# Designs tried in a protein design run: designed miniproteins, single chains, continued (2). Part 89

Each design is a single chain, and the fold is of that chain. pLDDT is the mean over its residues in the fold that is shown.

## One batch from the design tools (miniprotein)

Design m7088
Fold by ESMFold2-Fast:
Structure m7088 (fold): chain A 88 residues (1-88)
Amino acid sequence: ENLQKEIEETQKRIKFLEDLLAEADAVRERMKNMTPEERQKLEAEFVAWVEERLKKENLPITGEPDLDILEGILALQLAVEKVVLKRL
């Protein structure tokens, strides 16, 4: 029962991180057609939204304001969760 719950929770975290990375890619595509000021505002709003979502899922908060670095951190967390799933 506990093992099945750990598998389900790990799968949910994997999907959550994959969804966040897809949203980050969508935001970066939108930013290509924006002014530097609009990009800074959207980046700050998106980073704040990601941190709130991570907090709700009990995942580590990054504190990273740069979208490219944040995306790298999320990708690393996704890789770790996939390794955890393989070992369950």
Scores: mean pLDDT 81

Design m7089
Fold by ESMFold2-Fast:
Structure m7089 (fold): chain A 92 residues (1-92)
Amino acid sequence: MRFTLSYDVLGRPTRYDENGNVLPLGDEFHPVFRGVQGSVTVTREGDQLHLKGEGFPDGKYRDEVTGEVLEVKNGKFDVRVPASVRPVFVPV
């Protein structure tokens, strides 16, 4: 399973399929990014989600749920998170 989430300046996501068609957000796990825009490609890998971000402001983001720190470099990140948890990333 693979889809893209595009985040507006308020961190509100729009979900797209692999062909760029808009989808309902549905019942699937969606990461939250507070107050920043960018896009995330989400791929399910067993019990994990593989998140590839682009277009985000560079810097450090803290997951409010786990306390883990995500680092964005050149607008990009590449991380794996458990599929059972919804991370909430906020800029630090």
Scores: mean pLDDT 76

Design m7090
Fold by ESMFold2-Fast:
Structure m7090 (fold): chain A 90 residues (1-90)
Amino acid sequence: LEAEALRALVEGLAAALAAAGHDEEAARARALGEELLAALEAGDLEAAEAADRALAELLAPLLAADPALRAAVGEVFRAVRAAVEAAEAA
């Protein structure tokens, strides 16, 4: 469930970036998301934290420059959170 939610979040973020014309950043976000997932699966919290920080550093300037992208990213987070909460309630 947590891994599925994180994968959905990363794929949604990458899709939003690509839709906004940031194809290289979308590819990098996918790579960092896969690193984060692999680190979490291995129990390597330091590697997971490093990948999470790198993803945040990638996204921060893009979200600051593009309010439409920020809104799209916010929708991805809301959809993933709603899916996790619905699954936990079932």
Scores: mean pLDDT 78

Design m7091
Fold by ESMFold2-Fast:
Structure m7091 (fold): chain A 85 residues (1-85)
Amino acid sequence: SDEDLMKRIEELLKEAKELLKQAEEAVRQGNYEEAQKLLDQVQRILGRMRGLAMRMKDQELRDKAYKKVLEVEKRALEIYDKLEK
């Protein structure tokens, strides 16, 4: 069901936010190798979230799911920008 898919996306969102927090901390410490490893894990979660969102039948719920994907993607991109300096 779309409700079950959204619940799974919410759990993945929580995991992604924790990994992003750890990646931000790793960047602050100059631990760029660890930050990259954490960002690789975030990319895997993003792929899973997109896959679940695509399976949703209700367009409004699908749009809400994609907004959650974009939130994670935006934060990851901000961290990648810091690694390129």
Scores: mean pLDDT 88

Design m7092
Fold by ESMFold2-Fast:
Structure m7092 (fold): chain A 83 residues (1-83)
Amino acid sequence: SAAKEEAKKKANELALELSKEETLAIRKQYKQQGITSVGVDKEAQVSLQQFQKALEEAKKKGDEDIVKAAQELIAEIEKALAE
């Protein structure tokens, strides 16, 4: 749906901002494994895992703004997947 696609785009853009190096590492691993295309829901699951990891790193470093942003995006992705 359009709502899922918009949530996915926003999640991907902010995921790149919060964890550019982790995003590149995950994509490199997928490319090495020959994984080409994933469905919207599967791509959202990848973003969810990425944000969860970024959230833990941000908590460890005390980056409250990043923690809050990651929590909001995790909730947004989970809500989109539940619809």
Scores: mean pLDDT 62

Design m7093
Fold by ESMFold2-Fast:
Structure m7093 (fold): chain A 60 residues (1-60)
Amino acid sequence: MEKEVEEIADEVVKLILEGVPEDEIYEKFKDKLAKLSEDDQEKFKELVIEKINELGIRKK
């Protein structure tokens, strides 16, 4: 479901904000992402990148 993609993206961004390492985030969501269609996986990546850019999380 499209809603699941947004929920996964929100959860990932939330964990990044909490300082959880990318490896742990990936491990947690790899099974959920594998259940998504190729189009939904691409949409997920775009949503995460967009939210990270808005928040400037990777800027030090």
Scores: mean pLDDT 73

Design m7094
Fold by ESMFold2-Fast:
Structure m7094 (fold): chain A 71 residues (1-71)
Amino acid sequence: MADVRQLALAHRVLLEMAAEALKQGVPVEDIVTASSLAMEEIRRRLAAGEAVDEAEARAIFEAALAAVLAA
């Protein structure tokens, strides 16, 4: 059941990063979109048998948020 624990860890990391982004004045819509994209990527990697640690989850969220803000 490592996958469900990794998903729980990813969820926690994304919530922490979303809270920081909100504190910095990022619009809620952009945070929600970035979180959805990041979670989709994390689920995709886990389904492929890849491990996603805390640092990787943070990097995935940062990349997703940067892409949303650049659109």
Scores: mean pLDDT 81

Design m7095
Fold by ESMFold2-Fast:
Structure m7095 (fold): chain A 76 residues (1-76)
Amino acid sequence: SLAEQLLALGAEAVTIDGDILTIRGNIPMERLEEAVALIKADPSVHTLVLENVSDETVERVRELLAGTSISLTVKR
């Protein structure tokens, strides 16, 4: 599943509720491109929530999501 693949890439926790994907914790910078590619390949995901992640990770994910219809939300 998408959740299992994201956990394997280093997420601390992954939750999928309808069209909202929540990732907790920092996926390593080197794995973010792989993670975002997996998310983009899932047509059911319309919102990505990043929880307890660094600003550097948020900025990189935002760049990788550029040109997609996926909205990004950040939670402390």
Scores: mean pLDDT 87

Design m7096
Fold by ESMFold2-Fast:
Structure m7096 (fold): chain A 57 residues (1-57)
Amino acid sequence: DEVVERVIMHETGLSLEEIREIMKLSREEAIEELMRKTGMSREQAEKTLEAMRKYGL
């Protein structure tokens, strides 16, 4: 679903390649990488990861 990918890219400022790399990580590692790359809070990183996983990336 291209719409979900575009929303996540817009919200995070991450490239599609960075999103795919994050999706390969464990939950904890993915949260830490989201926080590191975007500067978002842990709560926001958890919500963003939930959205990414709903897409099945």
Scores: mean pLDDT 75

Design m7097
Fold by ESMFold2-Fast:
Structure m7097 (fold): chain A 86 residues (1-86)
Amino acid sequence: MLEEAEARIREEAAREGVPEEATELAIEALRAQAAGDLEAAARLFAEAAKLTARALLERGEISEEEYRAALAEADALEAKALAAAA
């Protein structure tokens, strides 16, 4: 159920140190997906992924090269999802 999934995502994200802003965007993406708004879902998931990657970079858990790769992957996944939704 979506409500249980949202609660679980918030709990797991907090445990892993994911920024609250990124967690809320991911939850909004799931709500958009459940509503059939695949374009909004794709954009929100990409933004959540980028914010998470930035937090990892700021904590020194990934390199600048890995951060740039994560941004490129998020953009590619968004473009693929938008093309599939059209």
Scores: mean pLDDT 79

Design m7098
Fold by ESMFold2-Fast:
Structure m7098 (fold): chain A 93 residues (1-93)
Amino acid sequence: DEASARLKAVKTGEELRELMRELGVPELEIELAVRMFAKKELPPELQEALLRMLAEEGLSLEEARAIMQEEIETNPSEYVRNAARAGLAALDA
């Protein structure tokens, strides 16, 4: 969809903040997304909140699960794989 495509096209954290504010996303969720975009480490609880938010914004739980599984299998970063495992575990509950 248009909002998801725009989020994926964002090049800077400031552009991400502005877009998410326009979409009416709460400030806490904006900060979580900006930190993920900057590849900073997030606690598992905040990663779960971000994944839940993404599911509400247009990803089905099945699509979110598939994305997490693909990241676990293909992403060379151990940090990203661990984040995906935490997200998958949250979705399996």
Scores: mean pLDDT 60

Design m7099
Fold by ESMFold2-Fast:
Structure m7099 (fold): chain A 55 residues (1-55)
Amino acid sequence: SEEAERERKRRRDYLNKVEELIKQGKFDEAGQLTSDYIRELERERRRRAVEARKK
């Protein structure tokens, strides 16, 4: 599904960016990116709940 492909890409992009930040010693920014990723997963869960009510 398109949702699964978007999730895989987002996870890959997130991991790549976190790795970059850690290599640069930017641990605070890596932590912020992790928080943003968690927020996005929460938004996705809420969106799926809304879509589930349609069918």
Scores: mean pLDDT 78

Design m7100
Fold by ESMFold2-Fast:
Structure m7100 (fold): chain A 68 residues (1-68)
Amino acid sequence: SAIEEAIAAAKGGIAGAIRAAAERGDGNHLGTSLTIAVGNGEVSGELAAAAVAEVGDDRGARGILKAG
């Protein structure tokens, strides 16, 4: 899944934060953690958007694509 690919690509505490947010279904915290991972060059903006959309937050996914 896009979430598992993003977790695998992220490093350190950000990978744990992405997993925890995804397990809770927390699109806001998932989007924030993925935006940090994209800023660190660990996760592509496209992969981050796909991961947020997988949780059902299509608007959050569009926001990440526009920002990254």
Scores: mean pLDDT 75

Design m7101
Fold by ESMFold2-Fast:
Structure m7101 (fold): chain A 72 residues (1-72)
Amino acid sequence: TAERLRELARAVLAAARANGASSVSVLFPTREEAEAFARAALEVDPAVASAEVRPVKVGDETAYLARLTLKE
């Protein structure tokens, strides 16, 4: 659900801050989930500068990478 993706976004962004990371990437099995996560991250945290989604080959299957970049 959208709320579960917002919870995931909050947790991932908290972990990124704890580790001093300026970007974080999460893999999803579907494009829809990756795009929903990217939207959720932009909604829950104003420090997210950008979010991008792209396909990534994992063996013979395609996964979707959601990459968040944080403002300096």
Scores: mean pLDDT 82

Design m7102
Fold by ESMFold2-Fast:
Structure m7102 (fold): chain A 94 residues (1-94)
Amino acid sequence: KYLEEAIKLLQYLIDNPDLSPEERYEIGKKAGEAVEKWLVDKGILAPEQAKRLGEYIGELAARDPKKALDFVRDLEATYYELQGKKEEAEKWKK
């Protein structure tokens, strides 16, 4: 849910290169806030750490939305890979 919103906002930045710097900043900030909420919701990071990473992603999105999108997709892929490995590890813990 939150990651879908972040990806949508990042794609919008990519598709609209003629947006003003102020518009790019606000959209990037919203994308970063969506990633922050996802990180907290999934228990990946504490709220303070999630906020710092979200702020970084927001700044990156305003500057280089393609790089921000790649980063977010890699983060999602890494989370699901690690979640799958954690579930397998718990299965062996009988």
Scores: mean pLDDT 80

Design m7103
Fold by ESMFold2-Fast:
Structure m7103 (fold): chain A 70 residues (1-70)
Amino acid sequence: SEELDKAADEAIKFLKDMLDYLKNNNVTEEERKALLELAESILEQMRKMGVPDDKLKEAEKLIEEIKKLY
């Protein structure tokens, strides 16, 4: 559906923006943990909404990149 595709794209954009923020800013350990928890929460919501596998894999890849920053 158009609404599901839009929601998935917005979620992926948010995760990309989060990754870029973490790469380019020196943040506290507490903020890093909170942002990672938020990212994982977004992925779980995408799964519950029935987002297609290709978009889920893109989101999972972004979260793995976020984890690699630690």
Scores: mean pLDDT 85

Design m7104
Fold by ESMFold2-Fast:
Structure m7104 (fold): chain A 133 residues (1-133)
Amino acid sequence: SKYIELAEKYIKLAEKYAELGEKESPEYLAYALAYAVQALDYIAIVAREDPEKAAELTKRLYDVLKKMAETAKKYPELSEAAKHVEKAADLVSEAAKLLEEDPSKVEEVVKLLEEARRHTLLALGYALNAVSQ
């Protein structure tokens, strides 16, 4: 599926920039967050078409978001970004569980992914503001 390929592409980009954020500079977290937003958009589409694949992608995105949150927590200027990334990770984890337990609740999953996207965008805003100082 085109949307599965796009979700995997943006998860892989988010993973790459999350690792650069941990190992090189926290400024790379802004790129990781931007790619995570794109991944969430495509996972929401995949959740309606292929719940099993969406659960797999959602679990992978959860690991990336957790890594970003842990990296952001190391920097006081990123404390607000870290809080929003943690909320996004928790929502993504809840979406993954719901996809595995009851695929009929896809609309609840999409709502959780939309809330995760909102928190990821807020985290991106805080991260960009911290770098601009």
Scores: mean pLDDT 90

Design m7105
Fold by ESMFold2-Fast:
Structure m7105 (fold): chain A 86 residues (1-86)
Amino acid sequence: SSFITQIKALIEEAKALGDEETVSHLQDALEALDNGNFLAAADALEKAANSAFNRFQETGDLRYLKIAREAGVLDGLLRLKHVLLA
């Protein structure tokens, strides 16, 4: 529930910025979580973080950096959850 809520918030932030690529990766992360696939969700969040960071480098807009950092934290937490459930 907490991960889903945080990813949905990041989707709304990325949508507000018009970053459809980052939105797509965040939506893939939600689908993976709905299927119980924590590793696939982490991989999608890593792609979202990279996409948002690239937009930050292009624009200098700190809102992209915030999205990249928050997606990166969620990636790390889901990878940890995957390992702990093995």
Scores: mean pLDDT 90

Design m7106
Fold by ESMFold2-Fast:
Structure m7106 (fold): chain A 63 residues (1-63)
Amino acid sequence: MVQYSDTDVQSFISRLNVYDPDMAQTFQQQYPSMTDQQRQQAMFQGFNNVVQQQSGVNVTPTP
């Protein structure tokens, strides 16, 4: 798995907050207790969702 710097994490949280504030808050709250694997998975999941939206491929929004 890839490693992320503190700058990458901050950037990710800022981007995620724009598109999904609830997920950003959850990630921030859980971040201090997350393992590296959980952090990477959360970032990949959020990033993939944002990229799909940006690419014009709409992901079904959560209710």
Scores: mean pLDDT 63

Design m7107
Fold by ESMFold2-Fast:
Structure m7107 (fold): chain A 67 residues (1-67)
Amino acid sequence: SHMETVREIAREIAEKFDQIEADYVAAALAKTPEQLEEARKKFKEGNVSLEEMAAIIGEATLRIRAA
């Protein structure tokens, strides 16, 4: 089902984001601690909107490709 697919994607994104978080944080010299903490908080608390998830996916994809 569509909902099940979205849920699976969200779970996989969460797992991938956690896995690359340390490298992402270290590489992102231009990002403030506040921005990183807010992103982490929203993600962990499940307050991430679909648009925010799309942005995270896009950013993560670019970072993974650059690595």
Scores: mean pLDDT 58

Design m7108
Fold by ESMFold2-Fast:
Parts: structure tokens; C-alpha cells; sequence
Structure m7108 (fold): chain A 87 residues (1-87)
């Protein structure tokens, strides 16, 4: 995994941790599932992992958290595509 991919994961993990603290009513297991799917997308860059990350984001019951995580998923997808084009 490249230093750029590691920084992308670290940034996303910090944002997810902040959201979990701001929205304690949301099941922590959902945030962990999203984090794991995000790490796999960064590792693989696959269409399947991209779809999985979005589906998990869409499954969040809180509409504000869902909107933020969908935005995070789109930004990670964009960053992964840019990194893969350089490889």
C-alpha cells in the first residue's frame, strides 16, 4: 500500500471516528463495517468494493450520517481512481 493510500485511509478513519462520537445513537458496528469496506476499496480499487462501500453508506439509519458517508464514499472513489491512473 502506497503512502498516499495510507493517508487516505487515515483521513477517512479520523472522520468516521468523529462521526461516531457526534452520533452515539448509531450502532458502532455500522461505522466499523463502513471503515472495513473503505479499506478494502483503497486496497483493491475494484467495482465490487466501490458498490459495497456505497451500499453500506446507504444502509445508515441517520440521514445526516448517511449523507456524509455517501460524500466520503464518493471522495474515496475519486481518490482511488486518480491513484490507480498513476500506477
Amino acid sequence: MSPEEKRLIEGAELLIESLAEEYPEVDPALFERFREALVELVRTGSEEDRRRLREIAESFPNPAVRAILLWVAEEVERAVRALREKA
Scores: mean pLDDT 83

Design m7109
Fold by ESMFold2-Fast:
Structure m7109 (fold): chain A 68 residues (1-68)
Amino acid sequence: MLSDEELAQLRQKFNEIVDALDGAPESDKSRMYAELQRVIQRSMAEGASIEELIQRLNEVLERHLKEL
């Protein structure tokens, strides 16, 4: 299981990627979405409580899908 410190670091990394996403070129967005998914998958594999990260990912994806 992830420690509280490791979970906090994953949340910070996730938030940094989300914040950078709005200004990223389209060529980088696919890579950034893959990175976000990997953070979620890693956290789930470790049994971490990540409901807030899943919610934020869904909010980002909803925003992106509305533009398409």
Scores: mean pLDDT 71

Design m7110
Fold by ESMFold2-Fast:
Structure m7110 (fold): chain A 101 residues (1-101)
Amino acid sequence: MAFSPEELEELVKQLEEEVKKLKELLEKGVLDDEEIGSEETALNAIKMLEKLLPLLSKEALEDLAEAMELLAEIYEKKGLEKVAEAARRLAEKARELAEKL
């Protein structure tokens, strides 16, 4: 990605804040099916997040892992097994990186 170091740092901070918000909303059960979006949108978001994992703090990686596990349960209940599996894989990768930090 063609970001300046300053733009990348700001993007990472914003991503970490959004991950915390997503985890909180998922734990509270306030996100409905329309707010979660389409399967294709979710898969594309997961692929983008996977590329950004090495830039996240240990706390953000742990928050992301928990949020992805909660999203996987929601998508599995909807019968969207492909995105549920992708979310679980992202959670595993995030946890492995967090353990190294």
Scores: mean pLDDT 72

Design m7111
Fold by ESMFold2-Fast:
Structure m7111 (fold): chain A 84 residues (1-84)
Amino acid sequence: KPSPEVLAELTSLSVEIISSSVDISLGKKGKLSDKELGEAKIRYAESLEREARVRLDAGLISEAQAQREIELAKKLREEGLKLK
């Protein structure tokens, strides 16, 4: 069962995920440099990985689902690093 502390962390992570996803959307519209798009992808990936770990530790998702989300985040981070 999620504690108030877990809910606060998930809320903070949701804000970061939304913020970085907006930056990625702006990059797709040609409004960001490759470096800025790369940095946005890395921030998005790191926030997704942290959210998956918090949700796993709180018992909200299975270990298998957390591993899939972490692997997706790793791929996005690698894509972002190549753009820097």
Scores: mean pLDDT 82

Design m7112
Fold by ESMFold2-Fast:
Structure m7112 (fold): chain A 98 residues (1-98)
Amino acid sequence: HMMKKYRAILTFEGLTQEDLDEIEQRILSVGTMMGEKVEVKRISLETLQFESESKEVIETVTKAAIQLAREMGKKIVSVEYLEEENGEWKLVKKEEVK
């Protein structure tokens, strides 16, 4: 018996390792302020994955990460939101940003 989880996958263009570190820290900080644990996984220099048991937390940290990336002059390529259903991850929303 599994609790429902939420996932977001952010893909960027033109990030450095330092930019990635800054964005990850923002995600973790916002999650902590909301009283929830957020797990962050670096897939590549251009792709971050993060998970939480709260849909609101995932949406909030995603928006915070996008805002920070834009303030840094970086482009967001895509945002994917996934939900766990019957032990499998289901894509529920995808946004492509230019």
Scores: mean pLDDT 80

Design m7113
Fold by ESMFold2-Fast:
Structure m7113 (fold): chain A 90 residues (1-90)
Amino acid sequence: SEEFWKEVVEQAKKQLEQVKKIVEEAKKANTKEALEAALEATEKFLKDLKQVLELAKKLNAPEEALKELEEIIEEVEKLKKEIEEKLASL
């Protein structure tokens, strides 16, 4: 149902905010250990989101839900690149 996918998107947004905080804290700590942990968390979330998007497409989820999931994925990809760039600069 549309309501189900709306809830899935809201949970994904909530998890995105948590991952953003982890990434911000790791950047402030500026240690290889903290940044590698943040990268691992970000990669795991990205993998889960891509699986959810594939399932959503297979189940013909509303276009609005697909768009929102794709936007969240793009934001997580950006966070991943920021961590990778920070690690490369250490």
Scores: mean pLDDT 90

Design m7114
Fold by ESMFold2-Fast:
Structure m7114 (fold): chain A 111 residues (1-111)
Amino acid sequence: MEEVTIDGLKAYKLTPEQLREIAEKFIEEAKKLMPKVSPETQERIERLIEQAKALLAENPEDPFAASTALGLAISAYILAKHPDASTEEVIELVREYFRKAKELAEELSKK
């Protein structure tokens, strides 16, 4: 069990390294689903993935960058899995997935 001292991530008890690892898992799962969604949704997903990767590359040990990248990665995954979801529905799902990020990353690694 790991601890996080970031206000937005206190509830998750994750290190910046764990946040980065989980974000990368969501990115890979989003990429697997991308071919099945519309070109417009694919562009939106790709932008989220690019932003997440840029944050992780720029500040690999920054917990705020890792947290933001995780949020972007989860958003990409939600859009890929639920392409017809409204912006409001995506935000709600991202909040839930962010809260359960560690458990969801383990589940996604299986299938």
Scores: mean pLDDT 73

Design m7115
Fold by ESMFold2-Fast:
Structure m7115 (fold): chain A 80 residues (1-80)
Amino acid sequence: SAEMEERIKHAKEVVKIQGETLLKAAPKMSPEEQEKLIKEFKEDMEEFIKRMKELNIPEEEIKEVKEIYEKTIKEVEKIK
C-alpha cells in the first residue's frame, strides 16, 4: 500500500539521519557508550527486519534497510 511505502521510506530516512548523528557523536563517546548504541541498533535492525518479512515487504527494501543499519554499526565499530 502507499501508506506502507511511505512508512518504509520514512524509516530508511530516520535510520540514515540517526546513523549520521551517531557517527558525528561517536568520537566523543566512551567505548561503553558506543557498545550500548551498537547493541541497540542491532536489536532495532532485527526487530524491523522481522516485521518487514512478516508483512511480505519486497526483499530489495529489506536489504536496503539492513545495509543502512549495518553500515552505521560498522563505522561506529571502527572508531573505538
Scores: mean pLDDT 78

Design m7116
Fold by ESMFold2-Fast:
Structure m7116 (fold): chain A 75 residues (1-75)
Amino acid sequence: NKEKEAQELLKKMMEEIRQAMEAIRAKNYDEALRHLEKARELIKEYEKVSNDKTTIRSSLEMIDALEEHIEKKKA
C-alpha cells in the first residue's frame, strides 16, 4: 500500500531532521549533516510513492535551510 509506505517514509524523514536539529544544538555539525543527507534520501523515496509536491518542496526547503545554517556556523 503506497499510502502507508509514504506515511512511513515521511515519519522516518522527520525523525532524521529531529536528530539533525539535536546534533546542531550540541554543535556536532558533521553528525547533523549525516542526518540531513539521510533525510534527503528518504524524501527522494517519498517522491516515488507520493504526488504531494507541497510536502516534498517544504521538506527540501527545511533541509536546505538547516544545511545553510550549519555552513554558516562552521565558517
Scores: mean pLDDT 86

Design m7117
Fold by ESMFold2-Fast:
Structure m7117 (fold): chain A 56 residues (1-56)
Amino acid sequence: MEVHIKGWKKDGKAYTEVESPALSDEQREQVEREMADTMERFDIESFELTVPVPPP
């Protein structure tokens, strides 16, 4: 399985998008909020990463 996380800035605000079949909607929203907050704190303009998750 893979977790795809993408972050970007628009109009001075940080946005994130998390795509994973392993996460619930609530977990996805929490990760998106935490990543957006991190982008704002560390002044990150954009990022994209893919995290391999070991199979069960």
Scores: mean pLDDT 74

Design m7118
Fold by ESMFold2-Fast:
Structure m7118 (fold): chain A 110 residues (1-110)
Amino acid sequence: DSLLRELQQKLEEHRAHADQLYQQALRNIKAAKTAEEARAAAEASLKQVDALAQQYLAQGDVAGAQLLRQTAGLIRAQTDVIITEELKKAHEEGEKEAKREQQLAAALAA
């Protein structure tokens, strides 16, 4: 009974830690002001997750390592979405600036 309880507790701790790492990674990526900063934040988070997964494997904790690898996959997928959104925003701001420059040039020519 104690052995099953310890296994259940470890699994719960692994899931909680993986979720915490994922949420922290998303917060850091979303806090980025540019696509380049978002990519750097994602790389830093993935490096931490990969290092911890390797530690779990070295300890024989295959389940913990697999959970972290799944978390890394989710971080990569969400990073692509966030970067795409930031690139769209940058494009829209670029179009606004180009229109402002065109209006200024037209005003100076009049």
Scores: mean pLDDT 81

Design m7119
Fold by ESMFold2-Fast:
Structure m7119 (fold): chain A 73 residues (1-73)
Amino acid sequence: MEEARRARVRQELEDIENELKKAEKTPVSKETLQRLLSRAGYVADKARELGDEELYRKAQELIDKLNEMLKKM
């Protein structure tokens, strides 16, 4: 059960990473970056609940990067 949830959270993280890569190449709205930030926060919470330190670390890296992008706008 936990393994299936972990795989789902990992997939969500990868989806966010792909959207962020697109946002780096194509101008996106502040609203889009804020939605990605909310999704990354959700992934971090789920990774913490699962005890997955690697997923939590990657989610935090995405949160930090998104916050820096928002700060530059």
Scores: mean pLDDT 81

Design m7120
Fold by ESMFold2-Fast:
Structure m7120 (fold): chain A 79 residues (1-79)
Amino acid sequence: KIVLTPAQKAAAVAYAQALIAAMRAWARQNNLPADVLALLDQLAALVDQMRTASNDDFLALARQMDALIARLRDLLDAA
């Protein structure tokens, strides 16, 4: 089983928060569709849940985040 340390979880959350913030700023600057902004809001909510999650919940939320990032990439490639 994969066990994440508190430091590893904190680093992953900080990285994800920085990336989402940068993507939100970029999306607003480029007047991207509201559905892109909505997905970024969903990603931000998942990352907030990951901050206080157990290791098992953290990994499950990370998989959900990967799925939303893939969807966001598809929307950005279409825009």
Scores: mean pLDDT 76

Design m7121
Fold by ESMFold2-Fast:
Structure m7121 (fold): chain A 84 residues (1-84)
Amino acid sequence: MKEIKAKSFEEIEKEVRKYGEQLGLDEETIRELAVYAYTLKQAGYEVVLGPIEELVDALGRPLSEMKHPLYEGLEEAIGGRKKK
């Protein structure tokens, strides 16, 4: 599990891409996850990358299916934790 400390979209996309490539995710899914993570960081939330399988219980659905709406399951996916 690794926390995304970056705030710019480009840096967040780079971290999410490395994570998604290790999991064998397609380019579209990686892109959508990067947008989701960026939106959470802009809203002041901490974003932590963990195994997708461990997130299924929190989301009630696989994270790979969570494309839009971006705010659905925000607390379930991340634990609703705001920075500080």
Scores: mean pLDDT 57

Design m7122
Fold by ESMFold2-Fast:
Structure m7122 (fold): chain A 77 residues (1-77)
Amino acid sequence: SLRERAERLREEAERLRREAEALPLPEEVKQLVLDLAEGARLAAEGALRSEDEAEAQRLVRQAERLIREARELIEEA
């Protein structure tokens, strides 16, 4: 379900934040990853609070995109 997807994305964003904090990343990359993880967490939480399915779907897509971007930054570092 969309709700289960949003809950998983929220948990994934939190794990990503903790991972970025622990990894020896260049400072600029670390800050970008932390910002993206926070954005993804907020989007996932927004999806969980939304009563509009279309809005929830948009926020889920946003969270997924931000998590993907953050992972790409970590892989390139």
Scores: mean pLDDT 87

